# Designed miniproteins, single chains, continued (3), part 44

Each design is a single chain, and the fold is of that chain. pLDDT is the mean over its residues in the fold that is shown.

## One batch from the design tools (miniprotein)

Design m9616
Fold by ESMFold2-Fast:
Structure m9616 (fold): chain A 67 residues (1-67)
Amino acid sequence: SEAEREELVRELAKEYGLPVDEEVRRAAREAEEAARGLGKVLGLDEEQTEAVYRMLLDAELRDLSWK
């Protein structure tokens, strides 16, 4: 759900020492759209698509923490 995705964003941002600002929220939206697109192309179910979202979000926030 959206609430579960919002909680994941807050938890991962905290883990990487990032504020939940517009840049983090943009990264989360981009990860969600990318995961949805990949899921559609690869024929993934909802659970598999959420797993891809988690992986992409983690990578995006890690990259932001390098700056």
Scores: mean pLDDT 82

Design m9617
Fold by ESMFold2-Fast:
Formats: structure tokens, sequence, C-alpha cells
Structure m9617 (fold): chain A 76 residues (1-76)
């Protein structure tokens, strides 16, 4: 259900707020690059920034984003 809610939210952002979606995609790209390079604290910071942008654009996704950040932090 959280994956479905996030997917629908991202689909909406891509269609209705494409500039916000581009910023989210760029942060995700940077977070992945940092994680792959072993810079895990930088990756966490970038994921937190991405989550903050999503929560501001779609407040109903706050719980989903908080759970996503927590899971990422626990996986480090």
Amino acid sequence: SNNERLAEGMKWLKKEEPEVFKEIAELLRQAQAAYDAGRREEALRLVEQMAELIKKARPELEEVMDETVRAFREAL
C-alpha cells in the first residue's frame, strides 16, 4: 500500500508539477551515486532532502516519506 501510494504520488507530480519532479529525480540520482561511492551519510542527507520536497508538494505522503527515510537509515 505504501509503494502504491508513493507510485501514484510520483505519477501525479510528474504530470502536474514536472519541475518539482525533476528536482526529486536529481536528488535521487545524487543519493544513489553517493550510496554507490560509500558516502552513506551523504546519501541519507540527500534522501532526507528528497523526502522533504515530496512532503511539501504532497502532504498526504508525509507518513510514507517518514517510513522511507527510517528504513533507509536502518539499512545503512
Scores: mean pLDDT 86

Design m9618
Fold by ESMFold2-Fast:
Structure m9618 (fold): chain A 72 residues (1-72)
Amino acid sequence: MLEELKKKLEESRKIGRDIVVLFVANLEGRRDEYEELLKKVETDPEYRQELVARMDAFAAEIEAALRASRAK
């Protein structure tokens, strides 16, 4: 049970980061990079960790943009 929970937590966190990356790439209109970013997130763990740190700073900007877009 506990081992399954740890696996699901790691997968959930990974999926969460991947989803955010997809939203960021799509939001900026970088559809070509959208697929390349997804591939790099899956294959490059160093890039994935660096992206997470970058996302902490960028999250406020994408959150504001998403709120403005949905209020349209």
Scores: mean pLDDT 61

Design m9619
Fold by ESMFold2-Fast:
Structure m9619 (fold): chain A 77 residues (1-77)
Amino acid sequence: GTGSDPEALIKGYEENIALRPDDAVSYYRLGQLYYKTGDLEKAIEYYRKAAELARKKGDTRLKKKADENIKYVEEQK
C-alpha cells in the first residue's frame, strides 16, 4: 500500500537478521534505511557489518557497494 514507513521496514530487517545473522543484504538495507532517516552512525555501523559478512561469503560486489556507501556517509558527517 501507499505510505511504507521506514521504521516498519527497519523492524522487519532487524527481525530478519535475528533469524539469519549472516544475511549481508539485510544489513546493507538497514544501512540504507538508517541513512534515509538521518541516523548516520547507525547507517555506517550496518554498512560495516554488511561489508564484513559479504567479505566472509566472497560477495565482492556487495562488499564494494557497502564500502562505497560508508565513504559517502562519512563525507556527510
Scores: mean pLDDT 84

Design m9620
Fold by ESMFold2-Fast:
Structure m9620 (fold): chain A 74 residues (1-74)
Amino acid sequence: MEFIAPPGLSPEAREALEALLKYAESQGLIDDVDRFEELVRRALESMGLPEQIDEAVAAARENAEKLREKKKAE
């Protein structure tokens, strides 16, 4: 998977987002943007990175859309 890293994401937030994207893809949650965004917000908050939430949510939307297009191509 090609990961898009926006400005403002810390290394910890980036790793968490990448792991969540892999999880969401495996569970078929990539099409449910609202649920995926909630998972990203909750994960970053639990990690003590609430200041990274907005950037991570934006990155999650972009990467999820890219994964949806890849799935349609298979």
Scores: mean pLDDT 72

Design m9621
Fold by ESMFold2-Fast:
Structure m9621 (fold): chain A 71 residues (1-71)
Amino acid sequence: MEEKKKKLEEIKKLAENPNATVLDFSYAASLALELGVDPEEVVQIARDYVAGKLTPQEAIKRLLELAEKVI
């Protein structure tokens, strides 16, 4: 339980960074997968990011929303 909360807090910190990079998104995605987020949902967020529909910060915020549902 403690480790899941720490991983969620790390994603929250990344989501609050307006200068978030693609590396920050990749790290947040790995944390979300470790928390039990559906890989298909993570792939869809990555596709929206690559298509220019999301900034890195917006993509991380979507990962945070998914992670909050699984803990």
Scores: mean pLDDT 84

Design m9622
Fold by ESMFold2-Fast:
Structure m9622 (fold): chain A 56 residues (1-56)
Amino acid sequence: MRGEEAARRAAEAAGAVGGEAAGKTALHQLLDSYRKGGDEAAERAAERALATVAAL
């Protein structure tokens, strides 16, 4: 469940910067990546989300 934890952390970061709606959208997308590709896909999606937050 490493990918799930990464997804939750990235969604929290997105929500902190972009607001509640951004956090919810990020969480849905990251969990979808987890369901389709497992831990590796979720971790890659989480890294992209965190990079987007860092670029703001």
Scores: mean pLDDT 75

Design m9623
Fold by ESMFold2-Fast:
Structure m9623 (fold): chain A 75 residues (1-75)
Amino acid sequence: LPELPSEEVIEAARKGEEAFKAGDYETAIEHYKKVIENGNKALQAQALLKLAEAYEKLGKTEEAEKARKEALALM
């Protein structure tokens, strides 16, 4: 089986999801960036898609498109 992500990566993903559900998209972006920095390829792809959604909610369409392209390249 692939190496499991560190507790820090799992915690960052959880905090990112909680912030996103609360409508705190800026905080969600910060946590998703930590997942991208320290996660495996699958977690990076998922976090990049969530990062894109958060950027869209903030009206940052260019950043959202860039994040989606990066996610697709990992899939």
Scores: mean pLDDT 80

Design m9624
Fold by ESMFold2-Fast:
Structure m9624 (fold): chain A 60 residues (1-60)
Amino acid sequence: SMELVEKAAKVIALSHGASKEKAEEIAKKTLELYKKHKDEIKDEADLLRFVGEKALALLK
C-alpha cells in the first residue's frame, strides 16, 4: 500500500540519521518510484526490499 511505502521509507531515512525534512523528501520520492513500478512488485517482501533499496539510494 502507498501508506506502508511512505512510512517505511521515512523510518529507514530517520534510522540512518536523516533530518525530518530529508526523511519526508525521501519518503515522497520513494512513493513516486513505487507508483511507477507497483505492477512489478509481487508480494509484501518484494515491496519492503524495493522501499529499502530506493530509500537507501536516496540517502547517498
Scores: mean pLDDT 82

Design m9625
Fold by ESMFold2-Fast:
Structure m9625 (fold): chain A 79 residues (1-79)
Amino acid sequence: SEIENFEEGLDSLEKDLEQAEKLAKEAKSEEERQELIEGLERGLGELEKMKKQITDPELLARIEELIKRIEELIEKIKA
């Protein structure tokens, strides 16, 4: 089902975000920080595309939470 495929995609993005949060704490160079930001911005683009295709309120809530977490992480890396 399409819903199951979106759930698997969201689970993968959540795992990628957890890894990015870890790497952000370990990043020591401007180059490493910039690479993380670029990866996070790609993740935001994917979530925005999913948001346009999904009408399920529970999946939309998960997408909005992930977008918020990614935006907050980008700001922390930039600070």
Scores: mean pLDDT 81

Design m9626
Fold by ESMFold2-Fast:
Structure m9626 (fold): chain A 59 residues (1-59)
Amino acid sequence: SALEEAGRALGRELVERLGPEAASRALKALMQALRDAGMSDEEVERIGRGLAGGVAEAA
């Protein structure tokens, strides 16, 4: 999905900027921030899958 692909791109960028360890820790906080912003659990799950994939690919 477009959300998963966007999450994957963002996950890669987080590793490039913060390194893989800090990027992995940032994932949980970012997903919570998206929920707090009113994003649905389904949308957060799709973005979260992308984020985790992007971090893993760039690590």
Scores: mean pLDDT 81

Design m9627
Fold by ESMFold2-Fast:
Structure m9627 (fold): chain A 66 residues (1-66)
Amino acid sequence: SLKEQARELGREMARAIAAGDWKKVGEYAKKLGDLIDSAPTDEEKYELMRAFREGVREARAELAAQ
């Protein structure tokens, strides 16, 4: 689903930031923008943003536990 793609982008974004890989951060930001732009309603756009933030939170928690 689009929400799962947004969540996975959030996880990868958090890992790229932790690694200092700003090129990948930029690539994931563009992919997120394209994904949000593909959603036909504002409600769906907001839900994709929430899924992305969930993915970021999950990956940060995993990194903090290491």
Scores: mean pLDDT 85

Design m9628
Fold by ESMFold2-Fast:
Order: structure tokens, then C-alpha cells, then sequence
Structure m9628 (fold): chain A 88 residues (1-88)
């Protein structure tokens, strides 16, 4: 149960990362409106990943899965921050 929540957090964080990476590519192409939409979607998915990570911690997920989820979330946060910087 906790481990399932941790795995879900990893999956959602990876999805958020892909959305953020696509937003960076669109921003570099001058498609700022489309990039902004993807950043908002990435932020929503990342928020969901954070909720699942919190559930995983409460339910006693393994240290290995928690570490993997935290690393994936950190990577997604960094990518979203980079994408947002391109729209300033």
C-alpha cells in the first residue's frame, strides 16, 4: 500500500518531467502560450505526485521507493522551474 503510493508518485513525477521538457522545447520555438499551458499541466501533475508521496510516507513505504520518488519529484521541480524561467 505505501509502496504502491510511492510508485504512483514516481510515475506522476516522470509525467510532470516530460510535460516540463516539452514546454521548454515549445518556449524555445517561440510558442509561449502552448508552453505556458504545458507548465500549468506539469504543475498540476507534480502536485498529485506530492500528495502520493505524502501518503506513501504515512503508510510506511520502503526507504528505497521513498528515495526514488523524492529524486523523481526533485527532477520534475527543477525542469518546471527552468521552463517557467524561459517565459519571464
Amino acid sequence: EGDEAARKAVELAKEALKLAEEAVKLAKEGKYEEAEKLILEAEEVLGLAEIHLAIARKLGASEELLAEAEAALAEARAAIAEAKKLLK
Scores: mean pLDDT 87

Design m9629
Fold by ESMFold2-Fast:
Structure m9629 (fold): chain A 67 residues (1-67)
Amino acid sequence: SLSRKMIEADITAAMGLMLVSLGLLDEESAARVRALVAELQEAIAAGDEEKAVALAEEIERIMREAL
């Protein structure tokens, strides 16, 4: 099972992809979120909690600055 922090990171990734799907981000921000989500999913698969949290924080920052 995923840790609580990794579950929170995965939820953040899902939110980022939802904003991309809804067209709420510009093309550059959408591309960055997609790339970060891919890296985050790799970090979760590897069990790298520290990296997953850092990537989720960057996705959240992009969402906050873009909206």
Scores: mean pLDDT 85

Design m9630
Fold by ESMFold2-Fast:
Structure m9630 (fold): chain A 93 residues (1-93)
Amino acid sequence: MFIPKSEEQKKGLEETFAEADALFERWKKRWELVDRLIAGDSSAVKELTVDELARAILMLKPEDRQRILDVLDPATRKEVEKKIAELKKEMEK
């Protein structure tokens, strides 16, 4: 067992690890799905919202953005492109 030097230190570590793990797992899962889309696995798109996908695409290189857009169906691609345009306007503010 890990043996912290004080009771306050023990409580702080337990809370910090729980919160950090929850946030990290959420971000990790999102980026894992994005990596799958870049690799050509279109099944990952169903696990992402249009908002999450559009935000991720804005952080990618143009080549990787095109790879993701190419694996989307035309209807989903149009919705994602619309959301990207909306997010670009919001980010410029």
Scores: mean pLDDT 71

Design m9631
Fold by ESMFold2-Fast:
Structure m9631 (fold): chain A 97 residues (1-97)
Amino acid sequence: SPAEWTRLINDIYSYGVSGIVYSDEELLNQALQTVDQLRALAQEAGLTEAVQKLDQIRELLQQALANLDLPLSQRLQLASQVRDLIDQASRILAENS
């Protein structure tokens, strides 16, 4: 479980941040699928705070997917917000591993 959680967090970071920065629909969809997978595992483990952070990441990824034509400055701001939430979720998961 801890190794799988680390892999999923790293995948969300790689797909999600790159997907936002480059407005890459395929990467954003991969990030959303990975968030949903990790969310299901966190929910099963009863990690309510991690689930809330993952839901916030999901909303920002969906915002990026709906707005692929945003200026680079706004995409970098979204990517920064997602990165901060991933860091928070990662710390919660690590403390419960």
Scores: mean pLDDT 89

Design m9632
Fold by ESMFold2-Fast:
Order: C-alpha cells, then structure tokens, then sequence
Structure m9632 (fold): chain A 68 residues (1-68)
C-alpha cells in the first residue's frame, strides 16, 4: 500500500540511496495522490538532488493537501 512505499522510501533515504528513495515515494504517490507526507519527502529529495523545479511543485502539492 502507499504507507509501505513511504516507509521503504524513508529507509532508502536513510541509507543514502536517493534515486531508489525517489522511486519509492513516487510509488506511494501513485497509490495515494493525496499523501501529503510523501509529497513533502519527495520535495526534499528533489531539492537535495538539484531538481528545484520538481521540488517546488512537490512542496506546493504537500502544502495544498495539508495546510497548516
């Protein structure tokens, strides 16, 4: 399920496997497009890998889904 992919993404991120972490978070979002935490995690990873445009889009989506 989406939560399992999210948890896998976090584990991969902690291992420094950034590309695989991106894929795991993308799978979480594919299963649940309203998963704000997954969008936030993906945004952080895109920012760390230098894809600032996709990072901004992911953070904007997370903010829209989970406003403060």
Amino acid sequence: DAQAYYDQGLALYRQGRLGEAVEAFEQAIALDPNYADAWRALGRLYAETGDLERAAEAFARARQLDPA
Scores: mean pLDDT 85

Design m9633
Fold by ESMFold2-Fast:
Order: structure tokens, then C-alpha cells, then sequence
Structure m9633 (fold): chain A 83 residues (1-83)
């Protein structure tokens, strides 16, 4: 689980760079696609954290934070795709 979370972190950095490059080029559709993929990675991270042997309250807080980030990224992606 921790190894997979580190893999997701590396992929998230790559997607973030892709989104930034797309925005700099004026490619709103490309930026939206990258941010949508990033949102899916955060949702996968939330699912993995839910499986970790952490105290229930700490696990719930971490999952909620990751899902909130994913929701924000998905909303931004949808806004850029609609522009």
C-alpha cells in the first residue's frame, strides 16, 4: 500500500507538470484531461489509505482530505473543459 502511494505521488507530479504545460500553451482541453486523471489518482490514494492499519479517526480524516482534493481537481477539470 505505501509503495503504491509513492507510485501515485510520482504520477501525480507528472500529471501536474503536464497540466501546467498545457495551460501555458493555452491547451485548456489538455489541461482538463490531466487534471481529471489527477483527480482519479487522489481517489485511488483515498481508497488505499482506507485500507491502511491506521487509527480509525486518522484514517477517516486522511480519506476525507484526499477525496476533497479529488473533488476540487475534478471541478476545475470540468470548468476548463467547458471553457
Amino acid sequence: ALERLRELDRRARELGERARAALEAGDLAGAAAALAELAELYREAARLVAELPLPEEERAEAVARLEAIADGLAALAAALAAA
Scores: mean pLDDT 85

Design m9634
Fold by ESMFold2-Fast:
Structure m9634 (fold): chain A 59 residues (1-59)
Amino acid sequence: SMEEEAYRLAKEEIERARKLGLTDEQALNVATLAILDRFPSLTYEQAKEIAEKALEELK
């Protein structure tokens, strides 16, 4: 599903951001914006929730 694809993208973006030394807050923002860019039909709130779930799983 689109939500599962967005979740995988969020995980990849967060892992990349962490390797670059970004904070969790910065990683969350990068992942949220990446989701919105690739899945413009999602709302900001939906994209942020997906990114937050990905961040929580990677802790």
Scores: mean pLDDT 87

Design m9635
Fold by ESMFold2-Fast:
Structure m9635 (fold): chain A 60 residues (1-60)
Amino acid sequence: SMESLIQEQLKKIKDEFDKEFLAIEEEYLKASDEERQKLLEKMKELKKKAEAEVKKLEES
């Protein structure tokens, strides 16, 4: 069904997000203060991108 395809796509979005987010978190723990500022911005952009992709699937 269409619902099954949407659920599969949502799982892919979540898996990709979790993988990328974990990688940034690992870098954050090892980073200097200046590097942490850049990593926080990357985390923010990653969340924004994932939320936009989820919203697009839910609305259309």
Scores: mean pLDDT 82

Design m9636
Fold by ESMFold2-Fast:
Structure m9636 (fold): chain A 69 residues (1-69)
Amino acid sequence: MAEEIAQAERDRELYRQAVRNLRKARVFKENGDEELAQKYEALADEYRAKLSPEQQAGVDEVRAIIEAG
């Protein structure tokens, strides 16, 4: 039970980091800083890769929302 709670907390943090880095990438992209935008997109992808397929789909949904506006 404790290990399962700790795993859920780690997964939640990984999800938060993926989303946070996607939002940072968008801000840099809007400011014309393509190098930093690519760096933060790569970091988001690294966090995404550590998530379950269901959580990865959630990150992809957030990415679509960010890109749409």
Scores: mean pLDDT 81

Design m9637
Fold by ESMFold2-Fast:
Parts: sequence; C-alpha cells; structure tokens
Structure m9637 (fold): chain A 69 residues (1-69)
Amino acid sequence: SMLEEELERLKRELRRLDEAIRRYEGLIEENRDTDPELAARLQQEVDSLRERRKRLERKIKELEKQIEE
C-alpha cells in the first residue's frame, strides 16, 4: 500500500528528527558558556525541528486513521 509506505517513510523521518534534536540540545549545553551565539542559533534550529516534529506527528496520525478506515 502506498499509504503504508508513506507512513513508514514519515516514521523514519520522525526518528531522524528526534536524533537531530538530541544532538543539537547536547551541543547547546556544551556551547552555552563558551559560544552563546552558536548556542542561540542551535536553539532556533531545535525550535524549528520541534515544529516539524509536531507537523509530522499530525501527518502520521492522519495517515493511520486513513489506513484503519
């Protein structure tokens, strides 16, 4: 099913987003005192990734509903 393939793709993207968020959060903590400008830029990236994650979760939920019909 194309919907099932799309669902798997979105779930893989969600896992990658979670990994990226964790990496950037680690870098923020590491750089907070030594490079606050970098930490601020990384925080903006995390905020952006978190918004992408919310949208992705909504798409996953919507596709799951369509598959279950």
Scores: mean pLDDT 86

Design m9638
Fold by ESMFold2-Fast:
Structure m9638 (fold): chain A 97 residues (1-97)
Amino acid sequence: MKVLVIGATVATTPEEAERALEVAREALEKGIAVIVVYDPASPAAVALAEEAESLGARVYDAGERDGVEEAKELAKKLGEIVREERIGAVLLLTVER
């Protein structure tokens, strides 16, 4: 089963968040599970997480850590990372279980 893990750092811009949200929406429409790891210090990362959660994604606060590093560690625990993409400060990892 495929999972999309999104990591949004403190440097996430509103434009990057909107682009990442569109990828998350398309993944959810295809039945792919989506997880967003976000830096709570970034208003754009928080907005991305809130909108993605409203669409059915799971969301995790990165706390004191970088959202990208936490997303990478979560992805490794879930399965094999088969694709890695970046939208500026936002990391997108496709994981196969």
Scores: mean pLDDT 86

Design m9639
Fold by ESMFold2-Fast:
Structure m9639 (fold): chain A 95 residues (1-95)
Amino acid sequence: NLEEAARLAEEAARLATKESREALEQRLRDPSLSPKERARVGAALLALKAAELARNRENPGRAAELAEQAAELAEIAGIPEAARLAREAAELARK
């Protein structure tokens, strides 16, 4: 269910950060970001992209891959609930 996958990916992104996509992309350009902060920003951006692809019914396999990558980065960032939701989104996108 791609709509449900999109909702879970968006929720994972919200748990990783409350910042807008534009603010996150700007943060990613900062070379002084710590590895954990970079992982947090990356997790949110990948989860948002996975949600976008799932919502538009575009390439569900790519949406699942991005959600899985978001989950791995969320674990590195120390946000296990975001990782759990991102993995659930990936599983739903693959169905």
Scores: mean pLDDT 83

Design m9640
Fold by ESMFold2-Fast:
Formats: structure tokens, C-alpha cells, sequence
Structure m9640 (fold): chain A 98 residues (1-98)
């Protein structure tokens, strides 16, 4: 492994950790919006969910090009979680709008 390849793997691992943290915060925001029936909070969570799905899709593509199996697996798990939270946020906004 070249020093450049190692640096890319480390950078992708840090991005995975960052997205995992942002998804945890998003899940808490969705749960709070569900509990309080706050449409504005739900709409903000929906916007964030769309952004995180986009970032996770880019991360999966970069991890696939790198060829690191562990990073790719973690990136795919992040994308799956992001898509799940997007579905929850969309359904919540729909319910709160009646």
C-alpha cells in the first residue's frame, strides 16, 4: 500500500465516522419531531436527511473505487441508515401536514 492510498483510506474512515455521528443526531431530531409533532423540525430533518443520503452515496462511490472492503462495507451501512432516516422523515412530514 502506498502512502497516498493509506492517506485516502484514513480520510474515508474519518468521513464514515463523521456521517455515522450526523446520522445519530438526525435520528434524535426525527424522534423529537415525532414526539412534539413539530412540522418545522420535521422539515429541517427531511432536508438534512436528503443531504446526508447524497453525501453517503458519494462516500460509497469513493470507497468502491479505493477497493478497501471494510471501508466499503461501513460506507454501505451508512448509506442504508441514511436512506432509512430519509424514509422516516418523509413519512413524518406527510403525517404532520395531514
Amino acid sequence: MSPEELARIIALKLRVIGLEFELELLEKEIKEAEKTKDLELAEKALERARELVREAEELVEEARELGDEEVLRRAEEVLERARELLRRAEELVKKLKE
Scores: mean pLDDT 87

Design m9641
Fold by ESMFold2-Fast:
Structure m9641 (fold): chain A 70 residues (1-70)
Amino acid sequence: DDIVEMLEEAARRAEEGLATPEELRGLAKRVEEHSPKAAELVLEAARAAEEGDYERAAELLREAAKIARE
């Protein structure tokens, strides 16, 4: 699986209010193997989604995708 594509898809779903905190925590575990820094942002996105801040979650997931490209 392409980690960057997964992060971009997660950001799209977060914008729609569809990304669950549980899904994002699972994604963070997979991203951690590729980029620990990107995984930290995905965990922050999970916290934002848990608080209902889907705009913030989407922003953090897009930032994680940028870092994962490096």
Scores: mean pLDDT 84

Design m9642
Fold by ESMFold2-Fast:
Structure m9642 (fold): chain A 61 residues (1-61)
Amino acid sequence: GLEEAARERLKRLGSDYLSVDEAAELAVRQLGLDREKVVATLRALFGSDYVSLQQFLDVFG
């Protein structure tokens, strides 16, 4: 599911944070959402180019 895909991405990156672009790629692949809308939503909510796993799942999980 989305959480498992996000955890695998973080593991590959060696990071506790997804860039907004990486988070958008996951949302597009797993949920079929529009990339630009996901990027805009995450930036509007968190004011950052990086989101935690929990922040990502709170919006799209």
Scores: mean pLDDT 85

Design m9643
Fold by ESMFold2-Fast:
Structure m9643 (fold): chain A 105 residues (1-105)
Amino acid sequence: RPRAGSVEVKFTAPRDGTYTITVTVVSGDAPVTIAVSDEQGRLLLLATVEPGGSASVKVDLPAGEHTFLVGAWSASPAPVTVRVEVRDEDGNVLASAEITLRPVP
C-alpha cells in the first residue's frame, strides 16, 4: 500500500536572509516524492528522493515567524521516515521535524 504523511514546520527567522529547507529520507525501500509549500500554498520544492538521499531549497525570508507545509508520498513496502531541517546561512538548525509515512487506506 502507498504511504503518505505531512508536517507543518514553524520557525522564527532572527533576521532577513536566505534560509535552507532540507528534506532527508532517513528510511524506506522505494523513492519518496516530497513537496514543500509556503504559508500561501506556493510550491517551493517538488522532488523525488531515494532512501538515504536529500533534497533542499533556499528561500529568502524576512525576520519573523514562518510556516512551511512538507508532504511526502512513497510506494515503499518498508516503513518510511522523512526528516525536515531549516538552517540559516551559517548552518545553524532553527527547526526540525520528522514525518513517519503511514499506509494510506
Scores: mean pLDDT 85

Design m9644
Fold by ESMFold2-Fast:
Structure m9644 (fold): chain A 58 residues (1-58)
Amino acid sequence: MEEILKEAKERAEAIGDPLAAALAIKEIEHLYQEGKLTREKAEEIIEAARRWAEEVAA
């Protein structure tokens, strides 16, 4: 669980858009506090944030 949080936050911080990164980190931390964070959910959040950042940059 803690390792998933660490990996997910590191990947979210690598998102080029600061707002997308901040929103992804906030959602990941919220799920962790609720005991609902999984690798699949973390990846879905990061992927959505990256797609959003790419759309804004494109």
Scores: mean pLDDT 78

Design m9645
Fold by ESMFold2-Fast:
Structure m9645 (fold): chain A 71 residues (1-71)
Amino acid sequence: SKEEFDAEIERIVAGAHKAIDEGDLAALRQGLRDLGLSPEEAQRILDRFLAGDLEAAKELVEAHARRLKAE
């Protein structure tokens, strides 16, 4: 259902935020794959994370999640 889909997206986003906060690159990469991001979209988030801009990385994850839930 839409509700189950949105809940799963929110769970994945929470995991990605945790990975960003903990500096867990492998967990972040997995979360981005689970969100269905293209390699280019994922790399944009990873570039921010690797630059130490954790807030920007989280904002990009949230923006993609909002787009997915709007479908």
Scores: mean pLDDT 86

Design m9646
Fold by ESMFold2-Fast:
Structure m9646 (fold): chain A 71 residues (1-71)
Amino acid sequence: MIDERDLLRALAEMMTAVLLLSKEPKAEIDTTDALGAHFHATLEQKNGVKTATATVRLGDEEVTVTRTIKL
C-alpha cells in the first residue's frame, strides 16, 4: 500500500537525483504529463553548492523535494 503523496515524493526525489547527476550548472523543467501531473524542477549552482528542487502536483496533492551537493 502506497499513499499517493509518497508516490509523488518518490517522483520528486527521482527528479532531483537526475538533475544532480547532470553535469549542467543550471536547468529548469516545467511540464504537465498526460495524466495531469504538474512537474516543476530547477537546478542551480552557486557558491560551490549545487541545488536541485522538484515540485510534483497531482490533484490536491503537492510534494516538494530539495537536495544539495557540495562541489
Scores: mean pLDDT 77

Design m9647
Fold by ESMFold2-Fast:
Structure m9647 (fold): chain A 63 residues (1-63)
Amino acid sequence: TAAHDVLALPAEVREAAARLARELAAQGKSREEIVDELMRRFGLSRETAEALVEYVLTGKFPA
């Protein structure tokens, strides 16, 4: 699952990506813009980036 892929990331990468996602959301960036930035900066797959963004914004992993 996408949640498993997020949790399988090295803690340093996961924490840095989550922090960036929160900062971009606070700046008013759209979900899609945040996903694209995480893929670009951390080399995450779209599925992993989307799962991380969903968790950061809602507190839940996608199904």
Scores: mean pLDDT 76

Design m9648
Fold by ESMFold2-Fast:
Structure m9648 (fold): chain A 86 residues (1-86)
Amino acid sequence: ATLKVTLTNSDAAALTIAKAFADGLQSGGKGATLSVDGATTTITVTNAGTADYVLAVALSGELFSKGLRTASSVDGNTVTITVQPA
């Protein structure tokens, strides 16, 4: 299945964490790509399973632990994380 993780209002810190997340998925054998469009960062995972959805939700908690305020929602194959400065 394909999973999309969209980070809205992503800054340099959020982008760094998103890149690390995508790189971790690729090293684990998942097809993961990252694209940036202004303040929106999208990670597309083409070999996603249930564990990858759990990790995507956990990404919101990781961003919060780094001082970024986050809100997350899940809609089918899309996880949207809204990021704002702490």
Scores: mean pLDDT 73

Design m9649
Fold by ESMFold2-Fast:
Structure m9649 (fold): chain A 68 residues (1-68)
Amino acid sequence: DEASERATEAMSKLTEEQANELSAKVLEAANNGDAETAREGAREAALSFGLSEEEAEAIGEAQEADAS
């Protein structure tokens, strides 16, 4: 819940295109729904968009939960 809220706030800083790209990267990294790989992929994508490590971690945690 708190992680999801933080991830939503961090995602709101992204453009719609960046948010879609992050979702695509998560799906690619997940390799058939591997939650841990999805977390790493989301974190890396968020960092590449210029988000802080804390914001990237929040997005990663939410995507890991979503991929489970």
Scores: mean pLDDT 73

Design m9650
Fold by ESMFold2-Fast:
Structure m9650 (fold): chain A 79 residues (1-79)
Amino acid sequence: TAAALRAQADELIAKGDELEAKGDYEAAARQYASAGELYFQAGDNQKAAESYQKASEAYRKAGRDAQADGLEQLSQQLG
């Protein structure tokens, strides 16, 4: 269900936040991007955009500018 997808996405955001606190920015970015995909599948475009923005920022901190740029563009299209 959409509710189950949102709950799973919320768990991925929490996991990403934990990884970011540990300085594992690339792993955090992957969790945030996965959360964005699940929010999008659930029809929550605002949460998807926010999640992709968090992923973009985390990839940028990891020095992954190409991945960051792609997710920033995707976030802007949804939110």
Scores: mean pLDDT 90

Design m9651
Fold by ESMFold2-Fast:
Structure m9651 (fold): chain A 83 residues (1-83)
Amino acid sequence: MKIDGSLLRKLADLLVEDPSLSQAEIGERLGISPATVSRYIRYLMEKLGLSSREELIALLQTPEGMARLGEALGAHWVKEVVP
């Protein structure tokens, strides 16, 4: 399976907005299976060198963490500010 950067961004936004959301609840909101949500969370953790979901959420709640994620995933992860 391939990773969709748009879905990764939406998943990260949901985790920042409500860290208590289960894989099933995130899947329902994004229209994907809980297994796909779990895979996307693991993908983010691996790309950022993190060992826990709590570390991922803490990183995503910072501007530095979001910038690091954008650098790792490319332009489609970070919303470009167009003049």
Scores: mean pLDDT 71

Design m9652
Fold by ESMFold2-Fast:
Structure m9652 (fold): chain A 64 residues (1-64)
Amino acid sequence: APQPSPEDRITRRLGRFAAEGASAAELERLMRELGVDQATARRLLPDLPPEEQAAVRERLKALR
């Protein structure tokens, strides 16, 4: 069976985690665990549902 790509798994984890109410600091920690920088996270945003895109974008803005 076709498995989702590593990027698809990372994208879904970030989106879900942010949408579930994770803080900016908690999202940053998850990104470090997954080996994802802010630039990569921003690149993955268009593949997320709009609600999850907004949640991740808000957290990334707060990390600045």
Scores: mean pLDDT 77

Design m9653
Fold by ESMFold2-Fast:
Structure m9653 (fold): chain A 58 residues (1-58)
Amino acid sequence: MIAEVERLGAEAARAARAGDPERALELVRRALALLREAGVYVAEGMAEVVTAEIVANS
């Protein structure tokens, strides 16, 4: 689980650096879905910050 989330995060960062923020956002959403499925609470603000950071750094 954690390794899969980390993999998705790394791929999202790679997509953002390659100039594909839409792909990066899709990968972040998939990681968040896995965390939610595992019963991990994710605050709304935290999800927004992660998304904004990826877009800003792309």
Scores: mean pLDDT 69

